# Designed miniproteins, single chains, continued (2): the designs that were tried, part 74

Each design is a single chain, and the fold is of that chain. pLDDT is the mean over its residues in the fold that is shown.

## One batch from the design tools (miniprotein)

Design m6561
Fold by ESMFold2-Fast:
Structure m6561 (fold): chain A 87 residues (1-87)
Amino acid sequence: SMRDLILKLIGEVIRAIGSLVEAELLIKKGAPRSEVEKQLQEAEESVKQMKELTKKIEDEELKKQWEELIKKLQKQIDEMKKRVEES
């Protein structure tokens, strides 16, 4: 059902945000780059799952809203990757 699809999407958003928060905390405490990169990879996997789930949305307007959220999350991941690379 569409409800079950949206609940799965929300679960992936929570996972992606959780991984980004953990990555930020790891950066602040000067943790090894490999630990930060692991959290960013987990956020990337959640974004990948969101992209697959979003393809199944039949409502075009709702689909566009989720695609925009995915782009914003991807931008945050890419910006954090760049910060880690430049350090």
Scores: mean pLDDT 89

Design m6562
Fold by ESMFold2-Fast:
Structure m6562 (fold): chain A 61 residues (1-61)
Amino acid sequence: DVRELLTQFPGVDETLAENIVRGLGRERHKDATVEDLELLGLADVPKEVKEAIMQAVRELA
């Protein structure tokens, strides 16, 4: 599932993965940005990892 995939990224635990799925699942995944991840608690996660998360989320949308 998407949550399990997201927990493979550095700095993303099960709680953050759930927040990503619920937060971005209510917005259109194609319109989601790195700023959306920062609002969901990933501000401390490196930009490269946030970009990879965004790519994965968009591919699963």
Scores: mean pLDDT 71

Design m6563
Fold by ESMFold2-Fast:
Structure m6563 (fold): chain A 100 residues (1-100)
Amino acid sequence: SLSEEEFDAEVLEALGLIAIALMKKDKTPEGVKQAADIALRVAEELAKLGHRERAAQIYIDSAKAAYESGAKDTALEVAERGVELFPDNEELRKLYEELK
């Protein structure tokens, strides 16, 4: 069953998904950026716990959600930070190149 660390990782992943859902619901650039900042904070904690693949996915989904919500500057910023933190993640690199 779940270890304490795995339970914490699942809770953080769920919080990241909630923040991404809030970005899709919000129609203001400021609200989207605030939700993205929350998603990235939980992704950073996931990476710290060793769950780098889950963390990278939150960056990918956050950038896509911000772009779809019209917050293109936020989407580009999220993708750029993602590439810097996860330079070996091909999907993040491709997403960043597409958003430039």
Scores: mean pLDDT 84

Design m6564
Fold by ESMFold2-Fast:
Structure m6564 (fold): chain A 82 residues (1-82)
Amino acid sequence: MEAKAQEYIELGREYLARGRPEEALFALYKGLLLDPDNEEARTLLAETIRRIEEGPHDPRALELVTRLISPEALEAAFAAAP
């Protein structure tokens, strides 16, 4: 159901707003599994990746996301938000 996917995406947005990108990554992963065409989830994923790269977070989290999302889709989302 789209409502359940949206709940996970909103949870991811909340974690990002509070500076918790690792938790945001997990929430967005669940949302994207339910709605893989969701533009909002892809945009938030790119922002989550940026925060993980810039913060003291485990870089392995970024590698997991790259394996989940095609490299092309991930690069496109990242390019939309520097």
Scores: mean pLDDT 67

Design m6565
Fold by ESMFold2-Fast:
Structure m6565 (fold): chain A 87 residues (1-87)
Amino acid sequence: SPEEAAKAARDGAIKGARDGNPPTVGSAAQYASEGATRAGGWMDGAHAAYNALIGGSGEPADLTAPATDENIERAAKGASEGARQGA
């Protein structure tokens, strides 16, 4: 469901930012994509990754930026919105 894909994308972004090596906005986007893909499908994953990178605002994030709480929140919000739209 769109709700499950959105939740998986958000959880993936937070997990990727925490467990990534190094923890970056890029690792958050990658794990958000994986989570959304498992819950909804590859298109949900693609939309989750794309919107994690732009933070839902249309401005591209720096992929190498450190996983600060602000960057994680932006990526997680974007990823969940992208997954919901893709589903």
Scores: mean pLDDT 70

Design m6566
Fold by ESMFold2-Fast:
Structure m6566 (fold): chain A 74 residues (1-74)
Amino acid sequence: MVDEYLSLPEEELRARYEQLVAEAKARGLPVITPEQIRGAYEAAGITISDKEALALAVAANERILQWGDEEEAR
């Protein structure tokens, strides 16, 4: 799934990320930032680009919203 996001321009990834963050905050759900992802990878000795960190953050926040939706549906 990350590969699909990496095919998008950084501007589109940023817009998607901001939309997901706004929705998560409105619903009181946790938010994952690109900085947190980059820091975790750097701690493991792996260097990733800003675009890769952003794409991973988009994927992570989409998962959080999906789990929030599932919890509400229960």
Scores: mean pLDDT 77

Design m6567
Fold by ESMFold2-Fast:
Structure m6567 (fold): chain A 75 residues (1-75)
Amino acid sequence: SSEREAEVETLARIKREAERELPPENAEAVAEMLDRVAELIRQGRLEEAEKVELEFIEKHPEAARKALAIGQRLA
């Protein structure tokens, strides 16, 4: 689907900006989460993608907050 392709491209843009703006440890954690979410979206596994994001927010709240801010700027 072109919609899923657009979503995956948006996640790739967030990953690139996170790598540029965040400390290396936060950037690495965000990149790993975004790669996993993008793969699940490509597979149509949207509920599992949401679960991965929620677990990331729980385990890495500060990195999640920063990634969300980047995503909001790119929207």
Scores: mean pLDDT 84

Design m6568
Fold by ESMFold2-Fast:
Structure m6568 (fold): chain A 94 residues (1-94)
Amino acid sequence: SELEELVEKAIEALEEALRRMEERGEPQENIDRVRETIERMKEAETPEEALKILGEFISSASGELERLFLEAMVRLGVSPEEIVKILLAAQKAR
């Protein structure tokens, strides 16, 4: 499913962002928030539920956390078109 592929890419991007945050010594509260979001998305029963969790994260995250997530997607080679699809799907799932 296209939604399943978008969810997998989003989880991989959050995991990459988490690694970078740990390397940079980002605040533990921010690290814990990203880790919790990853685990909740992995435990979601449907891709739509995982995207809703992502949408909640994006809407509640600081601009810096959103930026780190976007940078991680770029680093992993996620295309600009796929990035837009992930963000729109997450927004619509809310």
Scores: mean pLDDT 85

Design m6569
Fold by ESMFold2-Fast:
Structure m6569 (fold): chain A 64 residues (1-64)
Amino acid sequence: MSVEQRLVKAANTGLENNDIDLARELADKVAEEAVSRGEITPEEAQRLRDAVVQAVKDEIDIAK
């Protein structure tokens, strides 16, 4: 599974629980594992994580 697919799963889990902190925590774990495996750079991991958290936040704000 690609890093992007794993991050999408993290976002979906956060949305399902209406919990932005959970999405952030799961995205952090995915990003750290991907960097550890040499799949992406730390800089790229930070950008992808931030994008996931922002997307979850925006979706929660729309659902209010």
Scores: mean pLDDT 76

Design m6570
Fold by ESMFold2-Fast:
Structure m6570 (fold): chain A 90 residues (1-90)
Amino acid sequence: MLAREALEALAAGDEARAEELERRWLEETRPLVEAAAAGDEEARAELYRLLAEAYEAAAEAAPELIEDPAEAAEARARALAMAREARALA
């Protein structure tokens, strides 16, 4: 849930907390990215699951991060479409 927490911190204006959570998310996903690149299907599935969760979190955070409601709605729709695609690949 680090991606969601990072986006919630950004929405709250806590940039230091968002940077810490982003760093942790990158550290946690790096071994999965490396394993998936090497052909590990289990690591690939886990990576796509985490990617889907990150897109779902971005969709929820869009109204807080984007002032224009129409742009926020478009960003949310795109994030949800990407989440569905990632879940299909997991």
Scores: mean pLDDT 76

Design m6571
Fold by ESMFold2-Fast:
Structure m6571 (fold): chain A 63 residues (1-63)
Amino acid sequence: MQQEELKKEFEKKREEDVNRLIARLQAAGRPDEAERLKQLYKTDPEAFLQEAERIFREELANA
C-alpha cells in the first residue's frame, strides 16, 4: 500500500527528533532518561511523545 511510504517518511522524521533528544540527554549526563525514552519509543509511543515533549520544553527553557 502507498501508505507504507508515508509511514516510513513520518517515522524517519520522528527518529531524527528522538536521536537529537537522546544525544542531548546523554551529553547532559542524563543517560537513564535517554534509555527510558528509547524503551518507550518501542513499547509505548504515546507515553514516549509525552516524555519527549516534557524534555523538549525543558531544553527550550534552558536555551
Scores: mean pLDDT 71

Design m6572
Fold by ESMFold2-Fast:
Structure m6572 (fold): chain A 87 residues (1-87)
Amino acid sequence: MASDLELGKIVGEAVRAALAEAQRAFDEGKSKEEIRQTALDVARETAEKLAKEKGLSPEQREKVIRDAEQAAQGIVDGLWKLEEEKA
C-alpha cells in the first residue's frame, strides 16, 4: 500500500512537470487555453506513469491523476493572473 507521502510525491512531481511545460508554452506565446491543456496533459501523463511505476491500485491511480489535474489548473490560473498584473 502506497503511503500518503508517496501519493503526495507523485502529485508534486506531476505538478512540477506541468508547471515547467506551462511556463514554456506561456513563453512561446500560446493562448491561455493551450497553456491550460498542456498543463493538464503533462499532469495526467506524469501522474499515470509514476502511479504505474509504483504499482498503485486503480483507485489510488485515479486519485493522484485527479489531484494532479486540479493542482495544475490552479498553477496555470495563477501564472496567467500574474502576467495580467505586469505593467
Scores: mean pLDDT 78

Design m6573
Fold by ESMFold2-Fast:
Structure m6573 (fold): chain A 68 residues (1-68)
Amino acid sequence: SIDELREKWEKAKESLIEFMEENPDTPVEFVIGLARAEAAAEKKTLSEEEQRVLEEMTEEIIRELREL
């Protein structure tokens, strides 16, 4: 469901932020690359509506990571 997808990716965002805090020498573009790769892989198994929601969430997460 969309609610489960949102919960999963909210937790993924928290994990990415924690990873960056624990690994301060890691370029943010590397972390963004990981997030995009994971989203692209998951998108292949989703409905068209869920794919749209995931794309929106992924871009929001990327924006937040860049603004840290």
Scores: mean pLDDT 82

Design m6574
Fold by ESMFold2-Fast:
Structure m6574 (fold): chain A 76 residues (1-76)
Amino acid sequence: MPDVIRWVNLTTGETGETTDVADLVPLVGEILSYEEYTSPEPGATLSFRTKDGSVVMASGPVSLMRELLAAAKAKL
């Protein structure tokens, strides 16, 4: 599986992909939820509110999503 985070902005309908958590960390204003799953494949989803008030859902590999969560928490 490619080490890529796929995200959707639920407020605007925009979507994107990134391989670098640094692209998303500055956007995180508030962490709403974080969930890891093992089936059908291991992964995680982070929901957060941006500084502009939009809600974003980001999903990807557990290792990359844990890195994103840790970096976001450290900056908040």
Scores: mean pLDDT 81

Design m6575
Fold by ESMFold2-Fast:
Structure m6575 (fold): chain A 56 residues (1-56)
Amino acid sequence: SHALYVRLARHYLGFDVDGREAGERMRELIAEYMAQGYSRAEARELAVEELRKEYG
């Protein structure tokens, strides 16, 4: 769900990030990596790494 992705993004990126925007971006990145053949768990880890580069 969207609320789960928002909470995950805030947890990994910290308090200064717009959780709505970060949550949407995280969901988008997970879908993109899964389309490339990664598992959901692997896609999530890759999405977190990508978000850290974009926001921190």
Scores: mean pLDDT 73

Design m6576
Fold by ESMFold2-Fast:
Structure m6576 (fold): chain A 64 residues (1-64)
Amino acid sequence: LSQEERVLAAVIAGLESGLSEEEIEEIARIALETEDVEEQVEKIREKFGEEVAELYRREVERLE
């Protein structure tokens, strides 16, 4: 996935979860820190919980 696609996945997952703009920016930051999707998902799960992490994974899989 490109950096732009990872940011898009973060924005969609955050909006679907009803998160604030600041929380969505943090998910996008996590998504850009590594190219490893599993590491991205685990970090999102740790900070925002399982539901947000699985929404992010779903959007990433749609973009592949």
Scores: mean pLDDT 83

Design m6577
Fold by ESMFold2-Fast:
Structure m6577 (fold): chain A 81 residues (1-81)
Amino acid sequence: MLSEAEVALYAAIMAQEWVDEKYSQEEAKKELDRFLEKYGSKLPEELKKLLEELVNETDIEKQREIVKKIMDLMQKLMKES
C-alpha cells in the first residue's frame, strides 16, 4: 500500500513524464486515469484537481503550466511534512 506522500510523488513523476513526451498522449491519459481511479482518494484535493485538469488538457503549453503547478504544490507538501 502506497503512503499519501508516495502516491503524490508518483503522480508528479507521471505528470513530468507526460510533458517530457516519454509516453504518447493516449497512453499517458490512460495511465493517469487508472492511477486516479485507484489512488485518487489518497491524494490531497488540490493535487487531484490538477491531475484531473492535466488528463483533460490537449494543448502541450497548457500541460506544461499544469505540470509546473503540480511540481510547486509537491514542493509545498514536502516542506509541510
Scores: mean pLDDT 71

Design m6578
Fold by ESMFold2-Fast:
Structure m6578 (fold): chain A 96 residues (1-96)
Amino acid sequence: SIKTLKEVKKKAGLEDIEIIGYTSMPNRAIAAILENGNIILSPGADTSALEVGKTVSFPSLTTGKVYQGTISKIEELKDPNGNKVTLITLSNVKVW
């Protein structure tokens, strides 16, 4: 949920970084797009196809813009219930 992504963002030390958009993902997962180019994926997101060096795109439901970048880092975090949350760091971020 959006609330879970906000809670994880605070625990990751990113509380001062604004969420600029949200994207729907398969299997009812969601992604939060951060102004610093980081992406937080909710619990249950399929991360099997995510790889450092791969280009990914996240359409914002808030602004209608698409955020595209190359994955430079993938980190596993935990939500308050111990469920896996994925933090992706993007390089070369472009907005369409």
Scores: mean pLDDT 77

Design m6579
Fold by ESMFold2-Fast:
Structure m6579 (fold): chain A 78 residues (1-78)
Amino acid sequence: MSEKEKLRRKALEVLDRMIAAYEAGDREAFQKAAIELVNLLLEAGKSLDEVSLTLQRIVDALRAGDRERAKAIVEEAV
């Protein structure tokens, strides 16, 4: 497995935790998962601006109830 594939897998695992926390209304768990996702995106070589845009797109997808779009955003980013 490539380093990029390992990062993508970890990012998707973190996204699943973010989705679960969001649906449960667990703000603390959501914030912890969001910070972990930020660190993974930075490790994948994304700039701070790209990370910020990616997080905003994920939050917008979750607000719309679109879990598949949130997953696609993370897969495209890593």
Scores: mean pLDDT 86

Design m6580
Fold by ESMFold2-Fast:
Structure m6580 (fold): chain A 78 residues (1-78)
Amino acid sequence: MVERLEKEAREEAERLGLDPSIPERELAARAVARKLREIGDMLDKALKEANGDWEKAMELFKERVEKEKEERRREEEE
């Protein structure tokens, strides 16, 4: 449990440049890998919804990404 919080704290400290001993490259690579997997799932969902139409799937995927960004920004501003 504490390990999770420590990892997040390390990532935040690294982002702020507070802990130079943390391997920034490794943390960034893992974050990117997680994000790519998440994106892959969203794309697969959109592709199913579009019946294999790539153009429509990309449109749906972009809409979902934008809605998620908007909702998170909204929560942060509120």
Scores: mean pLDDT 64

Design m6581
Fold by ESMFold2-Fast:
Structure m6581 (fold): chain A 67 residues (1-67)
Amino acid sequence: MTLIEAAGLRGGEGALEAGRTEGDYRTAAEMARRMADTSPSVRDYLLEVARELERAGEEAERERLER
């Protein structure tokens, strides 16, 4: 029901899927930030989602590089 679910990010919830990359998370975070800019009423929520997505992407990249 959120725009992130509508963008097809539902599969990423619950667990990181093998094959998700920093680029995928970065694209989703950019989308959330864009929506936050145009939807002030839900801005705080969308910015929080974007922050979580960036964190998840950074951790995924770090684990990949360490191995």
Scores: mean pLDDT 66

Design m6582
Fold by ESMFold2-Fast:
Structure m6582 (fold): chain A 78 residues (1-78)
Amino acid sequence: SKEEKIKKIEDEFRKELTDFLNKNPNASPEQRAKKVLELRNKYEKEFQELGLSPKEIAEKFAKIVLEVEREFAKKKAG
């Protein structure tokens, strides 16, 4: 139950960031950073409600952002 809720939040965050980058392939680093901040603010409270620590929340956001950015960079290079 808790693990399923965490995964759902992670999947929603990942989807929204991926959708933004696909819709805005020429977004500047500043525009991407702003979107990441907006999405972090949106989902941070949901993770807090599930009892995750600030460190765990930060690590989850960082991991997803890094993975999405790597996937996006590969799409641009290929």
Scores: mean pLDDT 84

Design m6583
Fold by ESMFold2-Fast:
Structure m6583 (fold): chain A 74 residues (1-74)
Amino acid sequence: SLKDKVLKYIAEKGYATEEEIAKELNVSRSTVKRILDELEAEGLVRRIEVGGKTFYAITPKGLKYLKEKEELEK
């Protein structure tokens, strides 16, 4: 799913911005924001504000989610 692609991208990079994710996945910023809001609500990413910019980082829960999904869908 697109949500899983967003989460995996953040996991691979360590942290990412909305703009970075939108560019990499070739989707609108509004779509990325909706998915990031969902992931944050589920505790799979955390929002970090530094120098007037917003970054998203994967949580330990998010990493477990990706590992469990990868092991079940071999």
Scores: mean pLDDT 81

Design m6584
Fold by ESMFold2-Fast:
Formats: structure tokens, C-alpha cells, sequence
Structure m6584 (fold): chain A 76 residues (1-76)
């Protein structure tokens, strides 16, 4: 798999997760904010992969997990 294909797969995964979680949220303002933060994290992950920066990629993954937790908590 080329780097370009790997970057596309990572971006698509983050976008899909953000959309799935936002579709279940009943608070549209919080959902929109969390979606934007997920999109930023996806960009950071793409940059980390492009640079071969494993620590930065791990940090992006950790932030994505925290944002997912916040989105789930925003549903009520």
C-alpha cells in the first residue's frame, strides 16, 4: 500500500467515525464542535503519517478516543 493510499484510508476512517457519532447526538451544537475537533485530529494524523512521526500519530489517536468519549456523553 502506498503512503497516499494509507493517508486516504486514515482520513476516511476518522471522517466515518465522526459522522456516525454525530448522527446519534441530540445536542447539535456540541455535536458540531466535536465533529470539527475530529476533523482537526484527522488532519494531524495524516501529517504524522506523512512525516513518519509515530509519537504524533499516537497522540492523535489518544485525542480521537477522548473526543469519541465526549460525543457519547453529549447524547443525553
Amino acid sequence: MSLDEQLAAVRDSFVAYAKELADKTVDPEEAERLRREFEQVAGDAVTAIRNGDLPALAASEARARELRKRMLEAQP
Scores: mean pLDDT 69

Design m6585
Fold by ESMFold2-Fast:
Structure m6585 (fold): chain A 65 residues (1-65)
Amino acid sequence: SLDLAIEAVRKALEGKVPSVEEIQALLELVMGLGSVSRAVRLIAKELGISVEEAEKAYRRIMRSV
């Protein structure tokens, strides 16, 4: 779900480890939109943060998987 994908990014920004379910939701969002850039922009808008901050969080999550 979008809420779980948002939670994955929120936890990564706080230096926390997202759950497997939250990471799976983020990956499903990326696949569904067909673009990392679109997913990152959507999450940035929902969290009220910059696209740059959301992109940094996304890269951190991917390096941990």
Scores: mean pLDDT 86

Design m6586
Fold by ESMFold2-Fast:
Structure m6586 (fold): chain A 69 residues (1-69)
Amino acid sequence: DAGRSGEAGAAAGRAGDAAGAATGAWQSFKLSNRPEAEAYARRAIQAAARGDAEAAAKHVELSGQAGAA
């Protein structure tokens, strides 16, 4: 729950990391041409944008798995 100022700082840091990883997933998807990797990368970016770093990290992991498969 990203409703607190102190937790917002930590969540912003994790969201930044998740956004970077989501960008990496986008690059991986472009190389693999996997629509599943694209869908997960989009969800990761959306989760990071709303400050949900945990959901973003999960979607990044799934995007990487789809791109590698």
Scores: mean pLDDT 63

Design m6587
Fold by ESMFold2-Fast:
Structure m6587 (fold): chain A 99 residues (1-99)
Amino acid sequence: SVQEDLDALLALSEEELDAIMARTEARMAPEEAATFRAAYERALGLPEEEQERAIAELEAELARMSERGEDNEEARRLAAELAGLVFALARHLQARARE
């Protein structure tokens, strides 16, 4: 789940978070990795509340697609985008905790 993924990322050091993010991106197909990176970079510029809303909307859409048995390129693209947003939110929350 997104909450379990976020909790796991928040338990990591900055260096461990960098390593996990790099491994996550490296395991993706090139188009998915590009979507992940673009979503991550865009999300870093957004307020926390906007990031949380975007995550909730994508999680809900992926749940609806799963219920319909959809496992297509769109579902993989949305999953990559969601992963990028979750990493960006983890970075934001870690930065606040260090202040």
Scores: mean pLDDT 83

Design m6588
Fold by ESMFold2-Fast:
Structure m6588 (fold): chain A 92 residues (1-92)
Amino acid sequence: MKEETLEKYAEEFKKKHPDWTVEKVREWLVNLPEEKDELAEFASEAIREGLPWDEVVKRLKERGYSDEDIEEVKELIMASAFLIVEYKKKEK
């Protein structure tokens, strides 16, 4: 993803979860239920490939995922963006 998009998603995550630390987000992602592994894997691929949100939604709908599952993938993308932005700040 572009830097501006990562920062935007990271800030949106912080607004929804102001009390969450980097460690808490990491633990949450690691402890996702096994049935959510496919959604988490897709979110990770979307971040790595820099997929635009419209393409992410299209691919999930083509696979038969519900609007609820799509919102969960969006949350996972925002959480991953938050971690990436925080790790980049630490290395600057």
Scores: mean pLDDT 74

Design m6589
Fold by ESMFold2-Fast:
Structure m6589 (fold): chain A 61 residues (1-61)
Amino acid sequence: SMRDEIFEELDKSKETYYKLLELAKKGSTEEEVQKVADEGPMTPFVVMAKRYALDKLKKLS
Protein backbone atom coordinates (compact mmCIF):
# COMPACT_ATOMS: atom_id res chain seq x y z
CA SER A 1 0.00 0.00 0.00
CA MET A 2 1.00 3.66 -0.31
CA ARG A 3 1.38 3.87 3.47
CA ASP A 4 3.76 0.87 3.55
CA GLU A 5 5.77 2.41 0.67
CA ILE A 6 6.13 5.68 2.62
CA PHE A 7 7.38 3.87 5.74
CA GLU A 8 9.82 1.78 3.66
CA GLU A 9 11.18 5.00 2.11
CA LEU A 10 11.56 6.56 5.58
CA ASP A 11 13.39 3.44 6.85
CA LYS A 12 15.77 3.52 3.86
CA SER A 13 16.27 7.25 4.42
CA LYS A 14 17.17 6.55 8.08
CA GLU A 15 19.68 3.85 7.01
CA THR A 16 21.31 6.23 4.52
CA TYR A 17 21.38 9.00 7.14
CA TYR A 18 23.33 6.83 9.60
CA LYS A 19 25.67 5.53 6.87
CA LEU A 20 26.54 9.14 5.97
CA LEU A 21 27.17 10.03 9.63
CA GLU A 22 29.43 6.95 9.94
CA LEU A 23 31.45 8.02 6.88
CA ALA A 24 31.88 11.47 8.46
CA LYS A 25 33.11 9.92 11.75
CA LYS A 26 35.53 7.39 10.21
CA GLY A 27 36.75 9.62 7.39
CA SER A 28 35.98 8.97 3.72
CA THR A 29 36.01 10.64 0.29
CA GLU A 30 33.53 13.10 -1.22
CA GLU A 31 32.95 10.48 -3.95
CA GLU A 32 31.92 7.79 -1.42
CA VAL A 33 29.63 10.25 0.43
CA GLN A 34 27.94 11.20 -2.87
CA LYS A 35 27.55 7.51 -3.81
CA VAL A 36 25.93 6.59 -0.47
CA ALA A 37 23.59 9.61 -0.61
CA ASP A 38 22.51 8.64 -4.15
CA GLU A 39 21.63 5.07 -3.04
CA GLY A 40 18.63 6.06 -0.91
CA PRO A 41 15.56 8.25 -1.29
CA MET A 42 16.51 11.93 -1.25
CA THR A 43 14.75 13.12 1.92
CA PRO A 44 15.61 16.19 4.05
CA PHE A 45 17.37 13.86 6.52
CA VAL A 46 19.65 12.46 3.80
CA VAL A 47 20.31 15.96 2.40
CA MET A 48 21.31 17.23 5.87
CA ALA A 49 23.55 14.22 6.60
CA LYS A 50 25.23 14.50 3.18
CA ARG A 51 25.94 18.22 3.75
CA TYR A 52 27.31 17.48 7.24
CA ALA A 53 29.61 14.71 5.96
CA LEU A 54 30.91 16.76 3.01
CA ASP A 55 31.55 19.79 5.25
CA LYS A 56 33.44 17.65 7.78
CA LEU A 57 35.56 15.99 5.06
CA LYS A 58 36.45 19.41 3.57
CA LYS A 59 37.77 20.53 6.98
CA LEU A 60 40.06 17.46 7.06
CA SER A 61 41.60 18.31 3.67
Scores: mean pLDDT 78

Design m6590
Fold by ESMFold2-Fast:
Formats: sequence, structure tokens, C-alpha cells
Structure m6590 (fold): chain A 67 residues (1-67)
Amino acid sequence: DPLLEELARYVEKVTGRRYDLSNPQDVEDLAKEAVVHREELLALGLPEEVLRRGLAILTEIGRSTRP
């Protein structure tokens, strides 16, 4: 998903960590880090719409595999 890839790229710039979107733990960590670092991500130029939609997709992935 291009939105998840874009979100992951921005979070990687903040945390210095690579996220594997096929790994449920990395998806969960990515979602948590995106929420924690929201202000930094927006300051880096990540559009708020991409952040909002990306977080919704990450939440849906979590619900599809885990409640």
C-alpha cells in the first residue's frame, strides 16, 4: 500500500528504524511510533491526510489479524 510505505518512510526518518509491513509486531510498532511522533512527522512535511489514512490502514491490518 503506497500510503503505508510513505508513512513508514517518514517514521523511519524519525526513529532511525526500518519497519517490515509484513511483520505484525513491526506494523504495531510503526502505528505506535507514528502516534508518538505525530508532531515531528508533520514538521518533516508528511501531509496530515496521509498520516490519518495511514494510521487507519494500520489499525485495520491489526483488526484483520488480531482484535
Scores: mean pLDDT 77

Design m6591
Fold by ESMFold2-Fast:
Parts: structure tokens; sequence; C-alpha cells
Structure m6591 (fold): chain A 80 residues (1-80)
């Protein structure tokens, strides 16, 4: 969208290391970050900031959708 981005490359071009940096504060809320990494790879394929609904859909089977999904969404908004 029309918001100022903090990262100077498209989300689809993020490396696995950059994804780990984005989600590292949230790894304690998952299976050691495995589900977060998988979901972030799916978000990378989309090439855009997801809606909260899309984050919930991607994470629903691997995370408590209430708390962890909101934290991931907020983290993505702050760094992208």
Amino acid sequence: TENMLKINKPIKDLTDEEIDEIISPLTSHTDGGKSLRKAMRELRKMGKLPTLSEVNSLFSDSLDSGEPALLIYDSLKKVL
C-alpha cells in the first residue's frame, strides 16, 4: 500500500535469514519457530503485506490465532 516501507526490497525477495530476524522475538510462542518460518515463506510468496485475516488463515493450524497471530501481524507492519 501507500505507506512508507522500512525495508528497501520487496517482501517476496526476503531471505530466510531476514525472515528469521523479523520473527525471532516471536519464536517462544511456537514450536521453536518452525511454524513461523513456514508461514513467513508463504507470506513471501504473496509479495505484499497480509491482512490480519490472511495471517490467521496461514497460522491457524500451528499457532494460537488470538495472541501469536496479532503479534506477527504487528511485527510485519512495523518492519515492512
Scores: mean pLDDT 56

Design m6592
Fold by ESMFold2-Fast:
Structure m6592 (fold): chain A 100 residues (1-100)
Amino acid sequence: SKEKAEKLIEEANKAMESGDYDRAIELYQEAIKIYGKLYVENPSEENLKFLLRAYYNLAKVYEKRGDTEKAKEIYEQVVKLAEEIFGKDHPFVKELKKAL
């Protein structure tokens, strides 16, 4: 459910802030599975934004753990897809770029 994914993201953010990067990765990956299913069931802009934000946060935790190449790959894919679908000037694209 969307509520379960939101709770997983909150728990993942707390794990990342406390330096438990392995736990944060597990929690983000679980949230991504839920958001992925939601997007497949209803391919809306809102559901795609949830999925892309979750991937973006996963990239941040890989970066903090020192997996810089994995983080870079995910960041580039997320920003590129967001720009292609929403356009370079879209508020969501600007939001993603601010955290770089």
Scores: mean pLDDT 83

Design m6593
Fold by ESMFold2-Fast:
Structure m6593 (fold): chain A 81 residues (1-81)
Amino acid sequence: SEFDKEIDELLEKDPTVKEVAEYFKEKYGLSEESVEAALKRLNLDPNKTLSEQGLTKEDLKRLYLEMEIQEGLELMKEAIG
């Protein structure tokens, strides 16, 4: 899939977790609040590279999924408030 290719390219570049989260934010229209909440929930160090933390392709997929979940929660809070 296109998403699998994207994740493989990110792993090859070995960016920081923050750079990966910002990439997902920009590409998929996610909020800064979803980025911060996802990083906190997954206990990831935003300033270390993927390889420095032993992160795998499945970990990047998990980060993306968590960001989408947090975005949904923020949208629900806005709708209910």
Scores: mean pLDDT 84

Design m6594
Fold by ESMFold2-Fast:
Structure m6594 (fold): chain A 83 residues (1-83)
Amino acid sequence: MVLEFKVETEEEAIEVGRRAVRIAYDTGAEVVIHTRSQKLRDVAIEAARQEAARLGAALDVRVEGNEITLTVTKRDDQVFINK
């Protein structure tokens, strides 16, 4: 599943960046964020990186112009070990 967001302000970029990481973490979905400028793109990426760090997750970020594609990988702490 792919989820898409648009951001037009710095406040939206911060909120959407954080929310996108939370959704990707909970669902494993790929999230695309469309921004109107490089500044908003960079703000969204920074907010996403901070949220991923808070969750202890690995964040992969792909940038294509002013579009950001985020994927989040949970740490491998949930491997079922056969005892």
Scores: mean pLDDT 78

Design m6595
Fold by ESMFold2-Fast:
Structure m6595 (fold): chain A 87 residues (1-87)
Amino acid sequence: AAEERKRELIAFIRRLAELERNGELTEADRAEAEALVEEAGKSNELRILLLEAQAEVARELGLGPDRATIEEQVARLREKLAAAEAA
C-alpha cells in the first residue's frame, strides 16, 4: 500500500526531473506536480511519502544538496504525526 504509492511517486518525480533537466517540462506537467503538492498539503502521510520519494530520486540523480533539506522536512512531518497520534 504505502510502499506501492511511494514507488509510483518515485517514478512520477523521476520523469518530471528528467523533463525539467532537458527543458521539456510542459505547463501540464507543472500543473500535475502542483496538484500533487497541494494534495500532499492536506495529508501528512502523503506529504511524507512525497518527500521520501523526492529524496530517493535526488540520491539516484546525485542531487545531494536537495536531499539534506528533504530529509529534514521528512523528520519534522514524522514528529507532527507522532504528536497527533499521542494526543
Scores: mean pLDDT 68

Design m6596
Fold by ESMFold2-Fast:
Structure m6596 (fold): chain A 70 residues (1-70)
Amino acid sequence: SLKEILENVRKKVDEEISKLPPDLAAKVRQEVDRLFKEAEEAIEKGDNVKAIQIIARIHRLVNQAKLEAE
């Protein structure tokens, strides 16, 4: 289910964020937490397309942060 996919994405994202420098980690975590909440709300409303788009945005945000951390 999308809820299980979202839970697995959350666990992987938390692991990646924990490897970032503290200041960058805090900033990324704040934005990612907001996006996860929006994805959960989209799933609850049955808007699977929106949920998938938000998950893609989460991945893009985390990947960009990893590049900034070098």
Scores: mean pLDDT 86

